# Designed miniproteins, single chains: the designs that were tried, part 61

Each design is a single chain, and the fold is of that chain. pLDDT is the mean over its residues in the fold that is shown.

## One batch from the design tools (miniprotein)

Design m2248
Fold by ESMFold2-Fast:
Structure m2248 (fold): chain A 118 residues (1-118)
Amino acid sequence: GEEKVEEAYRAGQEAADAARRGDAEGAREGAERAARYAEEGARAGEGGKAGAAAASGAANAAGAAYESGGPPEGATASAEGARRAAEYGIRGGGTGGAAAASGAGGAGFSAMLAGGEG
């Protein structure tokens, strides 16, 4: 069961690394993988933790994209992935839900500052 939390976190970190490289497509793909693993974790009863981990990773990716001065698509994709991951975190409840919501908000703000849709 814990594997899906680790997969979601890893995908979020891969999205952050892609954003730091200016790889908008890699950031999007990583954020979407994080959201998918969070969905799988929610179905296995881990929703809160998986969603929070994915949202945190995607938020970091959005921030990194903004700081790099790269294309806004990377920040926007990371924010969208964080938002999807946060939905599963909230569905799982508990402490994870609050952390997931916070991560998604941060990602959205970073994307908006980068000139994306937030």
Scores: mean pLDDT 65

Design m2249
Fold by ESMFold2-Fast:
Structure m2249 (fold): chain A 75 residues (1-75)
Amino acid sequence: MVGLKGTVTRVTRDYAEIDLGKPELQVGDVLEVRNPFTGEVIGRLEVVEVKDNYARARILEGTVAAGDEVVLVPR
């Protein structure tokens, strides 16, 4: 199956900005944060705002850093 993937571009204490090639996210979507080198799930985000081809998400759990991979959790 094709999964929507993006990259964390910026982190501010409680929020992360995510760069996407397409605006396929919606407010309330849950994203898994993965280490870009190992693929391990290291956190979770909930989308709170979507703009053009990037989104802002609240950090639910874990530690998130710029450069981390994000994957949309199927609904």
Scores: mean pLDDT 74

Design m2250
Fold by ESMFold2-Fast:
Structure m2250 (fold): chain A 91 residues (1-91)
Amino acid sequence: SAREERRELVLLLASVTALILAASLYIKLGDLEGARRKLEEARRLIEEARELLEKSTLSEEQKEELEREIEVAEERVEELEEEIRRKEEEE
């Protein structure tokens, strides 16, 4: 049902948020490899969320809201990946 589809998407995005937070903390601790693994997992869940959203029976308004949340998550992942790359290039 649309309600279950929305619930699944919300849970996936919550998991992505937790992984992004973990990656940010690992970067602060100097564990760039740990951070990279968390961002790779976040990207996998973002891909799953996009696939579910495209196949979903959600309203246009709900799809637009979730699409924006996915875009924000993707931007944050890209920012952290760039931060890791810059830190690796420094030393």
Scores: mean pLDDT 86

Design m2251
Fold by ESMFold2-Fast:
Structure m2251 (fold): chain A 71 residues (1-71)
Amino acid sequence: MEELIRRGEELERRLREALAAGNVEEARRLAEEFLRVVEELLKKLVEEGKLKEADAEAGLAALRAALEATL
């Protein structure tokens, strides 16, 4: 869990840097990796009983939509 959180934080930082530099292609690639890490985190939270599957799916969909609106 902690390792996935750290990976997510690293990807978020890199995504912000790519956006600040105007590198849309790199930002899009990093956003896809970030979404995969978030999906893994949400799956683990569901497995641990800390989150409902429906809430995890809704959260992931909302994040995906927000990233698509930005990129």
Scores: mean pLDDT 81

Design m2252
Fold by ESMFold2-Fast:
Structure m2252 (fold): chain A 70 residues (1-70)
Amino acid sequence: MKEEIANAAIEILKPYLTDEQLEELRKKVLSAKTPLEAASIADEFAKENVPQEVAEEVRKKLREILEKSL
């Protein structure tokens, strides 16, 4: 599930971020202790690095993944 969260966030953010930023995002998400923490990390990273509209797209996708796994 953490891998799915990381991959989903990266696919949305790939056009907006550098390879270094995408690597940092992946490392942070995969270091999370729970899927909820992983989603929170991805959401915060998006909020800090891309426009609000793109960050909201990431948040909605992460919510969908979490709802399907619970």
Scores: mean pLDDT 81

Design m2253
Fold by ESMFold2-Fast:
Structure m2253 (fold): chain A 72 residues (1-72)
Amino acid sequence: SKAMDYAVQASQALIQGDYKSAEKYVKQAAKELGDKKVEKKLKDIVKDAKAGKLSPAQAANKIMGLVSEAVA
């Protein structure tokens, strides 16, 4: 699905420290899902990663899980 493709791209951007691209891709994933609550949760995960509250790997795992659950 396009939402999962964007989640993968967001996860890769997070691992590379590219928070701007990560924010773009999570917004696109949420748009494909049509869910503003998911958009807020995904943006909060990226924000927490940027602030050092989550490791990039933890943030990527949370994004993948949230989007995967939403497309199921």
Scores: mean pLDDT 86

Design m2254
Fold by ESMFold2-Fast:
Structure m2254 (fold): chain A 81 residues (1-81)
Amino acid sequence: MPSSTVVVDEDAPESTKKAMEDTSNPRLSHQAAVEDTGKRMLAMGAVQDYELGLMSKDQVEEILRKSGLGKSFIDRYLKKV
């Protein structure tokens, strides 16, 4: 139950609009960076296991795809090994 008046309109305060629409919000960049780092680490580990003979090419490709990497990335990683 609201205990104060809340106004959400075209004339809403700048701070409210910034919280909702600011594309420079660091949380968006941080989320992308964290996801990219995790995917790269997983990809490097899978490629390394493939190079050591612990994993087949098909399994490495599946792991890279599960990480959300594009086909171009998968091809480049496997081609360089």
Scores: mean pLDDT 59

Design m2255
Fold by ESMFold2-Fast:
Structure m2255 (fold): chain A 92 residues (1-92)
Amino acid sequence: SLEEGKELLREGKYEEAIKIFEEILKKDPNNEEAIYYLGLAYLKLGKEEEAVKYFEKVLFDFPDSKYRKEALEKLIEIGVKELKKAVEKVTK
């Protein structure tokens, strides 16, 4: 099921991948891998606010998770992108 969600994500079927990861979390709400990939799927859809919520959940709720570093890197990437947009808005 996780592998099916990851394959859908690889194929660009982001909405379908989200449904798979949400079903996994309905059965196992502490599956940090599914939480991370759900965040990644939202990020791929351009839904950065939703993505941030899931990456923050991995970072703060699962201190021993191997996905913690990956979640932090995605949060930094989103933050840098938002800062770049803000800078571009005030330049001509």
Scores: mean pLDDT 82

Design m2256
Fold by ESMFold2-Fast:
Structure m2256 (fold): chain A 66 residues (1-66)
Amino acid sequence: EAEELYRRGLAALAEGRWEEAARLLEEAISLDPTYVEAWGALAAAYRRLGREEEAARYREKMDALS
């Protein structure tokens, strides 16, 4: 479920597993594209990875849903 993937993604972020966090959060939004919190967390994961272009794009999607 999207909520479970989001929760696991947050745990991965807390543990510094940025690539795994991004993967889990991308799966969450694939299941529920309206999950605003997942888009925000995904943007955060990409910022931690130093991928600012992707982070900005995901943040814009989050803002469009809000």
Scores: mean pLDDT 82

Design m2257
Fold by ESMFold2-Fast:
Structure m2257 (fold): chain A 83 residues (1-83)
Amino acid sequence: MDAETRQRIVELMTEAIARGRVLTEEDVERVLRDGVPLEEVSRPMTEEERAELARLLATAEELKKQPLTAEQQELVDLVEALA
């Protein structure tokens, strides 16, 4: 996968999460390949998924207490963009 396609997937997933919605891999392909609107293929986030997102946010805060690898920095940046 090229860098541009990877970035578009990341941006789409970030937008969905920010709106309190969830996309499967199949839904991501439908949005990017077929131009289907995000809101038509996504579903509302469940309570369990919101709790998991809160745990990921807490993990990102914990990671910021130490020097980060490039991969850890990308993860923290993604999670912070969702906050």
Scores: mean pLDDT 71

Design m2259
Fold by ESMFold2-Fast:
Structure m2259 (fold): chain A 64 residues (1-64)
Amino acid sequence: SLKEELLKLIAEILNLIGDEIELELKLERGEISEEEYEKEKKKLEEKIKELKEKIKKLEEEIKK
């Protein structure tokens, strides 16, 4: 169902936000370089952006 797909996408975004927090903790601990942090952060931000756009489209379809 569209509602199940929406909830799954929301859960994926929440997991990616968790990954961003963990990445920041690794940087704070000196476990990764600033260059590696920037690269991985951009990848996570791009994925979150794509998922947000997909959610918007599904929400519009459900509301119609």
Scores: mean pLDDT 83

Design m2260
Fold by ESMFold2-Fast:
Structure m2260 (fold): chain A 81 residues (1-81)
Amino acid sequence: AAPATGELVEEDGREAVVLHGMGYGADEADVAQAIASALRKGHPDASLDELLALADRWFAEGEAPPSLRARVHAALRALYA
């Protein structure tokens, strides 16, 4: 299978993540890693705390499961380690 990747895009004045190489049944861990990587690459000057706050804002606007949010947080922390 193709590796899962993500990128930040702007749609209707809002930032969104486009996931590439992911189909139905994509592993939640791979989705979280793609989101975290896209946030880090899109905001190279941002601190860990700023990216965690941005991710939390995205999840507050959607009905994302708490497990996905926790995995995105873990992936962001790993990128700054």
Scores: mean pLDDT 66

Design m2261
Fold by ESMFold2-Fast:
Structure m2261 (fold): chain A 68 residues (1-68)
Amino acid sequence: MPELEKLVKESTEKVKKLVKEGKYEEAKKLAEETSEKILLAGLPNIPEELVELAKVPLEALEKALKEE
């Protein structure tokens, strides 16, 4: 899963930056797209490890928005 872990790290950093810049729609879209790509990689039986990875960008988005 190194490619998916790299994608999560890069997307999480971008999401945080976009929220700080007030670009909420772009941050939301990036977090959702990243989460979807991770879950699709696990189909049809998505392992728990990928479910946890998919939550990371979404949780980063929620946390950053609450700090606003």
Scores: mean pLDDT 78

Design m2262
Fold by ESMFold2-Fast:
Structure m2262 (fold): chain A 104 residues (1-104)
Amino acid sequence: NPLMEKIRSKLEELEEMRKNGESLEKLKEKLREISKLAREAGLTELADFIDKEIENTKSLEDVGIILAKTTLILSQPTREEQERLARAAMLSVEERRELAKKLR
């Protein structure tokens, strides 16, 4: 699948950009590109997960965590398992957001 190859290529590019000390804003833009490619590939839950994580990203370390999670999701053997893991990860993000709202 050429879209899956593009996603893997962009993840590798993002990791190199992070290692080279590119700005947080440039790294977030690369994450948005990856999210768009995931959505085009029909990995809608993965795209939603990445979009939610971008909103919560405050540091280069946060980008590294998103990279690790996205890589783990894409390592799953089937598309159904990739989407299930992405959805589970996104529910964790939403749970954190609901807690933050209650503590305001």
Scores: mean pLDDT 83

Design m2263
Fold by ESMFold2-Fast:
Structure m2263 (fold): chain A 91 residues (1-91)
Amino acid sequence: SEANEYLGLGNAAFKQKNYEKAIEYYKKALEIDPNNAEAWYNLGLAYAELGNTEKAIEYLEKAIKAAEENKDNPAYVRIAEEARKELEKLR
């Protein structure tokens, strides 16, 4: 899907430490699929890397919510656990 293509582009930019570009692509993915817990989680991590703690917390909380709405996906269970760990580091 187009959402998965933007998620992939965001992940590539994140790996290159281009966090601003990663944020742009993750936001595009979320415009198409707002329930994508991975995109919310990675968006939160990108904002944390840029030192924007307020947005990092907001988007990590959105990742937990999206992940908890799809508990049949084992990847989403892991995302919720990792997002909670990141929130503990930021608070």
Scores: mean pLDDT 89

Design m2264
Fold by ESMFold2-Fast:
Structure m2264 (fold): chain A 92 residues (1-92)
Amino acid sequence: YLEEFLSLSELEQRVLATLAKNGALTVAELAKLLGVSPATVSRALRRLEERGLVEAVEVPGKGTLYALSDKGIAGVLAFKEKDPERFEKLVA
């Protein structure tokens, strides 16, 4: 879990950390929080879904929300325990 998290790009790590801090979010909400385009977020989320680290949930009235999978939660928690200061910087 930790090794897989460390193998991710900085953007992918920031997406996972942001979901861990804020809960399930839309592409638009992630783009706003991370200061990147929706297209950039969508590409990162596709990679994270392919790795089984996030899951997409269709919610009536909100559209598609993205949430951490059990594997994603485990990876983020392992990283936060090892380096809590770096984790906080990922979500700033």
Scores: mean pLDDT 81

Design m2265
Fold by ESMFold2-Fast:
Structure m2265 (fold): chain A 69 residues (1-69)
Amino acid sequence: TEELIRKARELYKEGMEAFDKGDYEKAIELLEEAIEVLERVPESNMEAQIELAFARMALSITKLALERS
């Protein structure tokens, strides 16, 4: 469980780095991977649920940025 959360955090960080560089397509790919990893963690894990909420918000913002680019 903690291993999956760590993997998702790394993917999220890489996604945000891609976003900063204006590579929105790469950012979307990495954020979707982070979400997929977090969805494998049991719903009872509040840390994973919080990380999942942030990743979903970041994905929505990134998709909006891509549409406007």
Scores: mean pLDDT 85

Design m2266
Fold by ESMFold2-Fast:
Structure m2266 (fold): chain A 79 residues (1-79)
Amino acid sequence: SLLEKVVDAKNELIDRFGLSYDPLSTDRSPENLEPRELIALLLHEKYGLTPEEIAQVMKITPEEAERLIERAKERGYLE
């Protein structure tokens, strides 16, 4: 169930935005920050995952998952 939701979210982002990379990459370089914020937001808002579940999927802490979600909301809310 969790894995299925994650795969669906990943495939939807790849298809919708024509991504040539894995948006669930553990690479924390600045160029991956926005995609990571977006995938965390999608998993939380659309698929109903908790920060703890997102943290397990993205290989980060629950606190980092919460920060990614917050930043994505702030970015979308302001723009």
Scores: mean pLDDT 68

Design m2267
Fold by ESMFold2-Fast:
Structure m2267 (fold): chain A 63 residues (1-63)
Amino acid sequence: MKIIAGPNTDPSLVSYAKALAEKKKLKKEVEIDLTDYRYPTLGDGYSRIEKAIEKAEKEGKKI
């Protein structure tokens, strides 16, 4: 799994994405971009991570 974090990315989002992906045993082919400024709240960031990981599990490695 590849997590892309920018200067505006909350470190808790990175930690959450890593923990959730490890729990789901995802491989490094999955990319989660956390630099997207379009998420309006921290909660929306968490929701995006959860949906990306769920989609990766259902579609293999396509997010």
Scores: mean pLDDT 63

Design m2268
Fold by ESMFold2-Fast:
Formats: C-alpha cells, sequence, structure tokens
Structure m2268 (fold): chain A 75 residues (1-75)
C-alpha cells in the first residue's frame, strides 16, 4: 500500500529522535516530535484523499483514531 509505505517513512524518520527523548524522559521534546508526526500524517492523508488512494470513509476513520491519540496525550 502506497499510504502504508509513506506512513512507515514518517515513523522511521522520527524514530531516532523519539527514542532519544524517551530514554532521556524528555516529555516536552517527545510532545514536539508527536505533534510533527501528526502534522505530516494529516498532510499525507489529505494528499491520499485528493489522489483517490483512500476513500472518504477511510479518511474519516483515520482522523478519528488520531483525535483519540491527541486527546490521550493532552489529558
Amino acid sequence: SELEKKLKEIVERYKPEAEEARENKDLEKLKEIIKKMIEETKKLLEEALKKGEISEEEYEEILKEMEKVLAKSEA
């Protein structure tokens, strides 16, 4: 899947920074990394929707899951 490949690339790009922040218990840095990953993921989802790579229903489902993750990180 093209979308899965691009999502994996985002994770792999931020993995070293996220691991370092986690090891150092740097919660502020970890939050910054998570926000950047979410922003890039949203852009990819919007592009995939525009290109017809995902359906409107798939887009909405993924957005709901991302909103749940954000809500947990802010609680």
Scores: mean pLDDT 75

Design m2269
Fold by ESMFold2-Fast:
Structure m2269 (fold): chain A 68 residues (1-68)
Amino acid sequence: SAAEEARRAAEGAGAAAMAGDADTAVKYQNLAKQHGGDAEAAERGAAAARAGDGVTASIYSRKAALGA
C-alpha cells in the first residue's frame, strides 16, 4: 500500500541520515512524501540531512512515517 511504501521510505531516510548520506536521505524523504507521508516532516528531515544533522533528520523521518 502507499502507506507501507511511505513508511519504508521514511525508515530508509532516517537510516541514511544517521549514516551521514544526505543525498540518499533526501531521496527517501521525497519518496515518503510522494507516497502520502507527512510532507512538512519529510521536507524538514531532508533539510536536516543536508545540514549534516542526522539526529534531527531521523526524528523528522519518524514523523513523516506516522503521517502515512
Scores: mean pLDDT 78

Design m2270
Fold by ESMFold2-Fast:
Structure m2270 (fold): chain A 68 residues (1-68)
Amino acid sequence: SGAERLEAIKEELSKDPNIKAELIGEKTLRITVDDDVTTRIGLALRLIGDHPDLEVKLEGNEIIVTVK
């Protein structure tokens, strides 16, 4: 399910101490990167490429991943 994929993304990203990933309900993952905007954009582009069936948005300092 989409929720299982979001949990897997959260677990992978949580290996990086500069990344905080939080599940908001069953369809949304909020990602905060404690680094510059270039690092955030790079991560967002990687997520878009790896998960084309998910919606990935940059919202200020956060990356929001949502099951469509």
Scores: mean pLDDT 82

Design m2271
Fold by ESMFold2-Fast:
Structure m2271 (fold): chain A 97 residues (1-97)
Amino acid sequence: ATYHVKIGNKEATITIDPDEPIETFFEKLREAFGLSEDQLSLLLTDIDEEEALAQLRLRADGEFLLSESIRLPKDATVREALPLLQKQEGVEIKELK
């Protein structure tokens, strides 16, 4: 599937199988935005910067911590994770034909 992603001032189109792990989606998104993993993590999270970096580096409890209320399981597929990502403020994701 093809997704158009807008987060803050960053915009990209990525093609990925919806059954792929969300980590693969983040890798493609990072490359498309020209960001490091830490930079993408800060862009995706609304928690304190120092806490966000610590949680993402540790993958606390096998989850990706996007905010205090939004967590992604480490083994979530793109299909499972997209509804949770779209709840994050400033994140817009559209599936294209």
Scores: mean pLDDT 67

Design m2272
Fold by ESMFold2-Fast:
Structure m2272 (fold): chain A 59 residues (1-59)
Amino acid sequence: MEKYLKLIEEANREHRRAMEELRKAKTPEEVARAIGRVLRAIGDIIDASLKLGKFIPAG
């Protein structure tokens, strides 16, 4: 389970970095790239949370 917690932490760190890049983006291409990174990080967080099971118990 610890490996999934680390994955969530890493995804949160990448999300923060991507948000910073989005805020300083000046061109549409930079904006699109940053948005892509943000969405991927969110997906990784969701996936890791589901795999942990204890935050969303099936019972």
Scores: mean pLDDT 72

Design m2273
Fold by ESMFold2-Fast:
Structure m2273 (fold): chain A 77 residues (1-77)
Amino acid sequence: STLERLRAALELLTSMGAPVALSEAEREDEGVVLEANVRAMRSLPAEDRQIALDRLLEEVPLSPEAAARLRAATEEA
C-alpha cells in the first residue's frame, strides 16, 4: 500500500539521522506520514539530502506525488 511505502521511506530517512517520531495513530494516516517524510528530508544536512533522495528512489517504490514532494524538499535552502 502507499502508506506502507511511506512508512518504509520514513524509516530509511530516520536511519540516516532524521529525528522524526510519530504516534501509532499518526503512522496510520497517509497524509501525516507523507508530511513526516518531507520534514525528515528537510531536517537532514543539505549535503545529505541528495544521497537520501537517491536511496529512496532506488529502495522504496514511492508514488509519483510522494516522490515529487521529496524532490522538492531536497531543493529547499
Scores: mean pLDDT 82

Design m2274
Fold by ESMFold2-Fast:
Structure m2274 (fold): chain A 66 residues (1-66)
Amino acid sequence: MSREELEAEVGLALATMLIALAEKSPDKNEQIELLEKARELVNSLPDTPEARALKAEIDKRIEELK
């Protein structure tokens, strides 16, 4: 595995954990903050189908919380 591939996998895993943490938060503002951090992380990753799918999911969750 290349460093870029490893960084992408770790980044996707971290973003997924941030989404899960947001789901468990009872505070709407905290949920949005965690999702925005996950979005920033995914945006720093290579443009892969997995990254695009995760970004779309994050964007949808943020819009639903506004």
Scores: mean pLDDT 80

Design m2275
Fold by ESMFold2-Fast:
Structure m2275 (fold): chain A 80 residues (1-80)
Amino acid sequence: SEEALAALVLEIVRVLDALAAGEISLDEATERIVALMRAAGVPEEEIARVRELMEANRDAPLEELRRRLMALVEEVVRAL
């Protein structure tokens, strides 16, 4: 599970780096992260929480969004 968490975190970090570089929109980043989490076996109820977090932090600094998202991802994956 730790190895699966590390792999998912690395892929999500790549998406957030693309968002930070202005290469993708927040909506595109949300859909890519959702697809990664769904592929990792995260339930739809937890994916809904990720969508809510992304929307709630739409106007937040990227560093704050990253911190909140990574905390939720770690919690959700460790519960699997």
Scores: mean pLDDT 85

Design m2276
Fold by ESMFold2-Fast:
Structure m2276 (fold): chain A 55 residues (1-55)
Amino acid sequence: SEEEVIKKLIIKELKRRYPHLSEEQAKKVAEKLIEKYGWDITEEKVEEVLKELGL
């Protein structure tokens, strides 16, 4: 689905910008971002979710 493709792109970008994240951690961050903000994802929102998850 389109949503699945976009989610995979978010995971790829997270791993590029935050190479310390594992695949499972990047997936968890992506899912939390989508849950909290839908598809309106900014760098600040990513940083908020990382803090919330202790990553």
Scores: mean pLDDT 81

Design m2277
Fold by ESMFold2-Fast:
Structure m2277 (fold): chain A 105 residues (1-105)
Amino acid sequence: MEGMKALKEKDYEKAIKEFEKLIAEDPEDALAWNNLGKAYLYQGDYEKAIEYYEKAIAINPKYSEAWYNLGLAYEKQGKYEKALEAYKKAVEANPLNEKAKKKVE
């Protein structure tokens, strides 16, 4: 996937463009919304990251990675109570999500 490769290469502008193309073709692609959120998180645009993670979660409420990433974005904003709630939902969606489990300990 071109967008995923761009994320690994830290080419966030290319990653955003590629994920936006996927979303234009399939607006219910929860994975593409989550990855778009990740690109904005890595750029430091936490408000857009939150918006796109919330879109991924609206499509797939059991999307543990999207809940975990939402928690990270809230932490970056200093919104620790909202971050903890998101991490708890990530663990509820996938009890094997070790990264989220560490955040709720």
Scores: mean pLDDT 90

Design m2278
Fold by ESMFold2-Fast:
Structure m2278 (fold): chain A 88 residues (1-88)
Amino acid sequence: LRERVDELVERLLDVIHELADRSNFEEEVELTMLAMLAETVRFIEDPKEAARALAETARRAAELAERLGFLEAARRLREIAREAEALV
């Protein structure tokens, strides 16, 4: 379970970094905060709590991506959230 959570964190961070490269400064601040939250998931000892935190962070990232018009990124982020929810 822990290895699967760590894999999903890496996928989430990859999408967030791709969005940051295409975003303005204000959007980049929100994306940086979401990246920090995703990194924090790695330090949650309980893998199920980590999976729940990951799903929530991925959902927030998907909502931001959708607001910014990055529909493909939002789709990828929703898939990460669903995979994280399946681990709980």
Scores: mean pLDDT 82

Design m2279
Fold by ESMFold2-Fast:
Structure m2279 (fold): chain A 61 residues (1-61)
Amino acid sequence: EIIVKDAKVPEASLEDLKAMYEKTKEEYKKAKEELDKNPGGKQVAQALLDALKAAAEKAAA
């Protein structure tokens, strides 16, 4: 639904991916409130969160 190509997840261990996902999730929650005030940041934050979540799910599954 959103198209973005700026979010890249570097190769990392499962532990690193989990840590990044948790941090990004926290940032996403806070940023989600603020992102509506910054349209550009909303797209980037959403893509980063999505990429880290997908990477963590893939590593966990």
Scores: mean pLDDT 64

Design m2280
Fold by ESMFold2-Fast:
Structure m2280 (fold): chain A 71 residues (1-71)
Amino acid sequence: SMREDGELLYQAGQEYFAKGDYERAARAFERSAELWQDDEERKKEALTNLAKAYEKLGDDKRAEEWRKKAE
């Protein structure tokens, strides 16, 4: 299901982030947010973590854009 697939991608994103693989973390969080488009709270969590991944990559502009979309 979209919820279960989104949860797997979100967990993968957190694992990549913990390992310092911020590019793969960002991709996983973006995909989880897409699957959770109808779940406002989960989508917001995924987008917030996507913004944090871009901050770690030094892409402050994209980090701010995703943070704003999480509001």
Scores: mean pLDDT 86

Design m2281
Fold by ESMFold2-Fast:
Structure m2281 (fold): chain A 60 residues (1-60)
Amino acid sequence: KEKDAKDLADSVAKFAADGVITPEQMYNALKQQLLSLGFSEEEADKIAKEAKKKGEKMKK
């Protein structure tokens, strides 16, 4: 469901914020995972981009 995807995106964004992965790596990994879960390309891209922006904001 959308809620589960958003929770996953928020969790992954925290790893990027801590410097464990780059925001770009997070975006690519999350998008691929969402696609494999049956989300559309547009939905996966939007959720992954939101997570990437959150990570970038924390890292400047």
Scores: mean pLDDT 69

Design m2282
Fold by ESMFold2-Fast:
Structure m2282 (fold): chain A 71 residues (1-71)
Amino acid sequence: DVEKEVDEIFEIIKEILEKESKGPLSEEELKELEKRLEELRKKLEKQPEKANELMRKYAPEIKELIEKVEK
């Protein structure tokens, strides 16, 4: 169930972002965020139709996550 896996990865990413609201992310937390974003990207690449649906649902949150990692 790729959708469930994607949702679980996204939930982890959200938890890391909530930590940032309390202060700057540690190097370890930033690396974890980058790793989770890469996992999400790879899963979405395998299912382009599902990727479009999920991107519409989570687009603003994903954009914010990418901006935090790539700066």
Scores: mean pLDDT 70

Design m2283
Fold by ESMFold2-Fast:
Structure m2283 (fold): chain A 56 residues (1-56)
Amino acid sequence: TALENAELALAGGRANEAAGDTASAVRAYEAAAALYEKAGDDERAAEARARAAAVA
């Protein structure tokens, strides 16, 4: 589902951020935001976008 894919992308973003791979973390967080938006979770989409901006 879009929600399951969003959670997986968010986890990928956190893992890449912890590994120091900023470019991959940003892409994963942006993907999570788009998937949360598709699932109707605008609040989590906004949080994921803010995280992408913060680590870029």
Scores: mean pLDDT 84

Design m2284
Fold by ESMFold2-Fast:
Structure m2284 (fold): chain A 69 residues (1-69)
Amino acid sequence: MFSLVVVRVRSPEDVEKLRELAKEFGARAIGAYDDTTYGVLVDEEREEEFVRALREAGIEVVEVVPYEP
C-alpha cells in the first residue's frame, strides 16, 4: 500500500528539496496539482519518516491519505 503525501511548496528551492527527499525515500510518483501543491506517493512503511523529513526541511505537509492504485 502507498501513502499519498500532499505538500505545499513556497519556492523553487522547496520543489528541489521535495524531489530530493522523494528520491531518498523511494517515491513511486511525484505530481503537481498546481504551482504550490504537490502529491508524492511513498510506501506506507516510509510515510512517517518521509513526513518528518519534509517538515524538518521546512516543507508544509497538507494531508496524508492512504492510496491503493
Scores: mean pLDDT 82

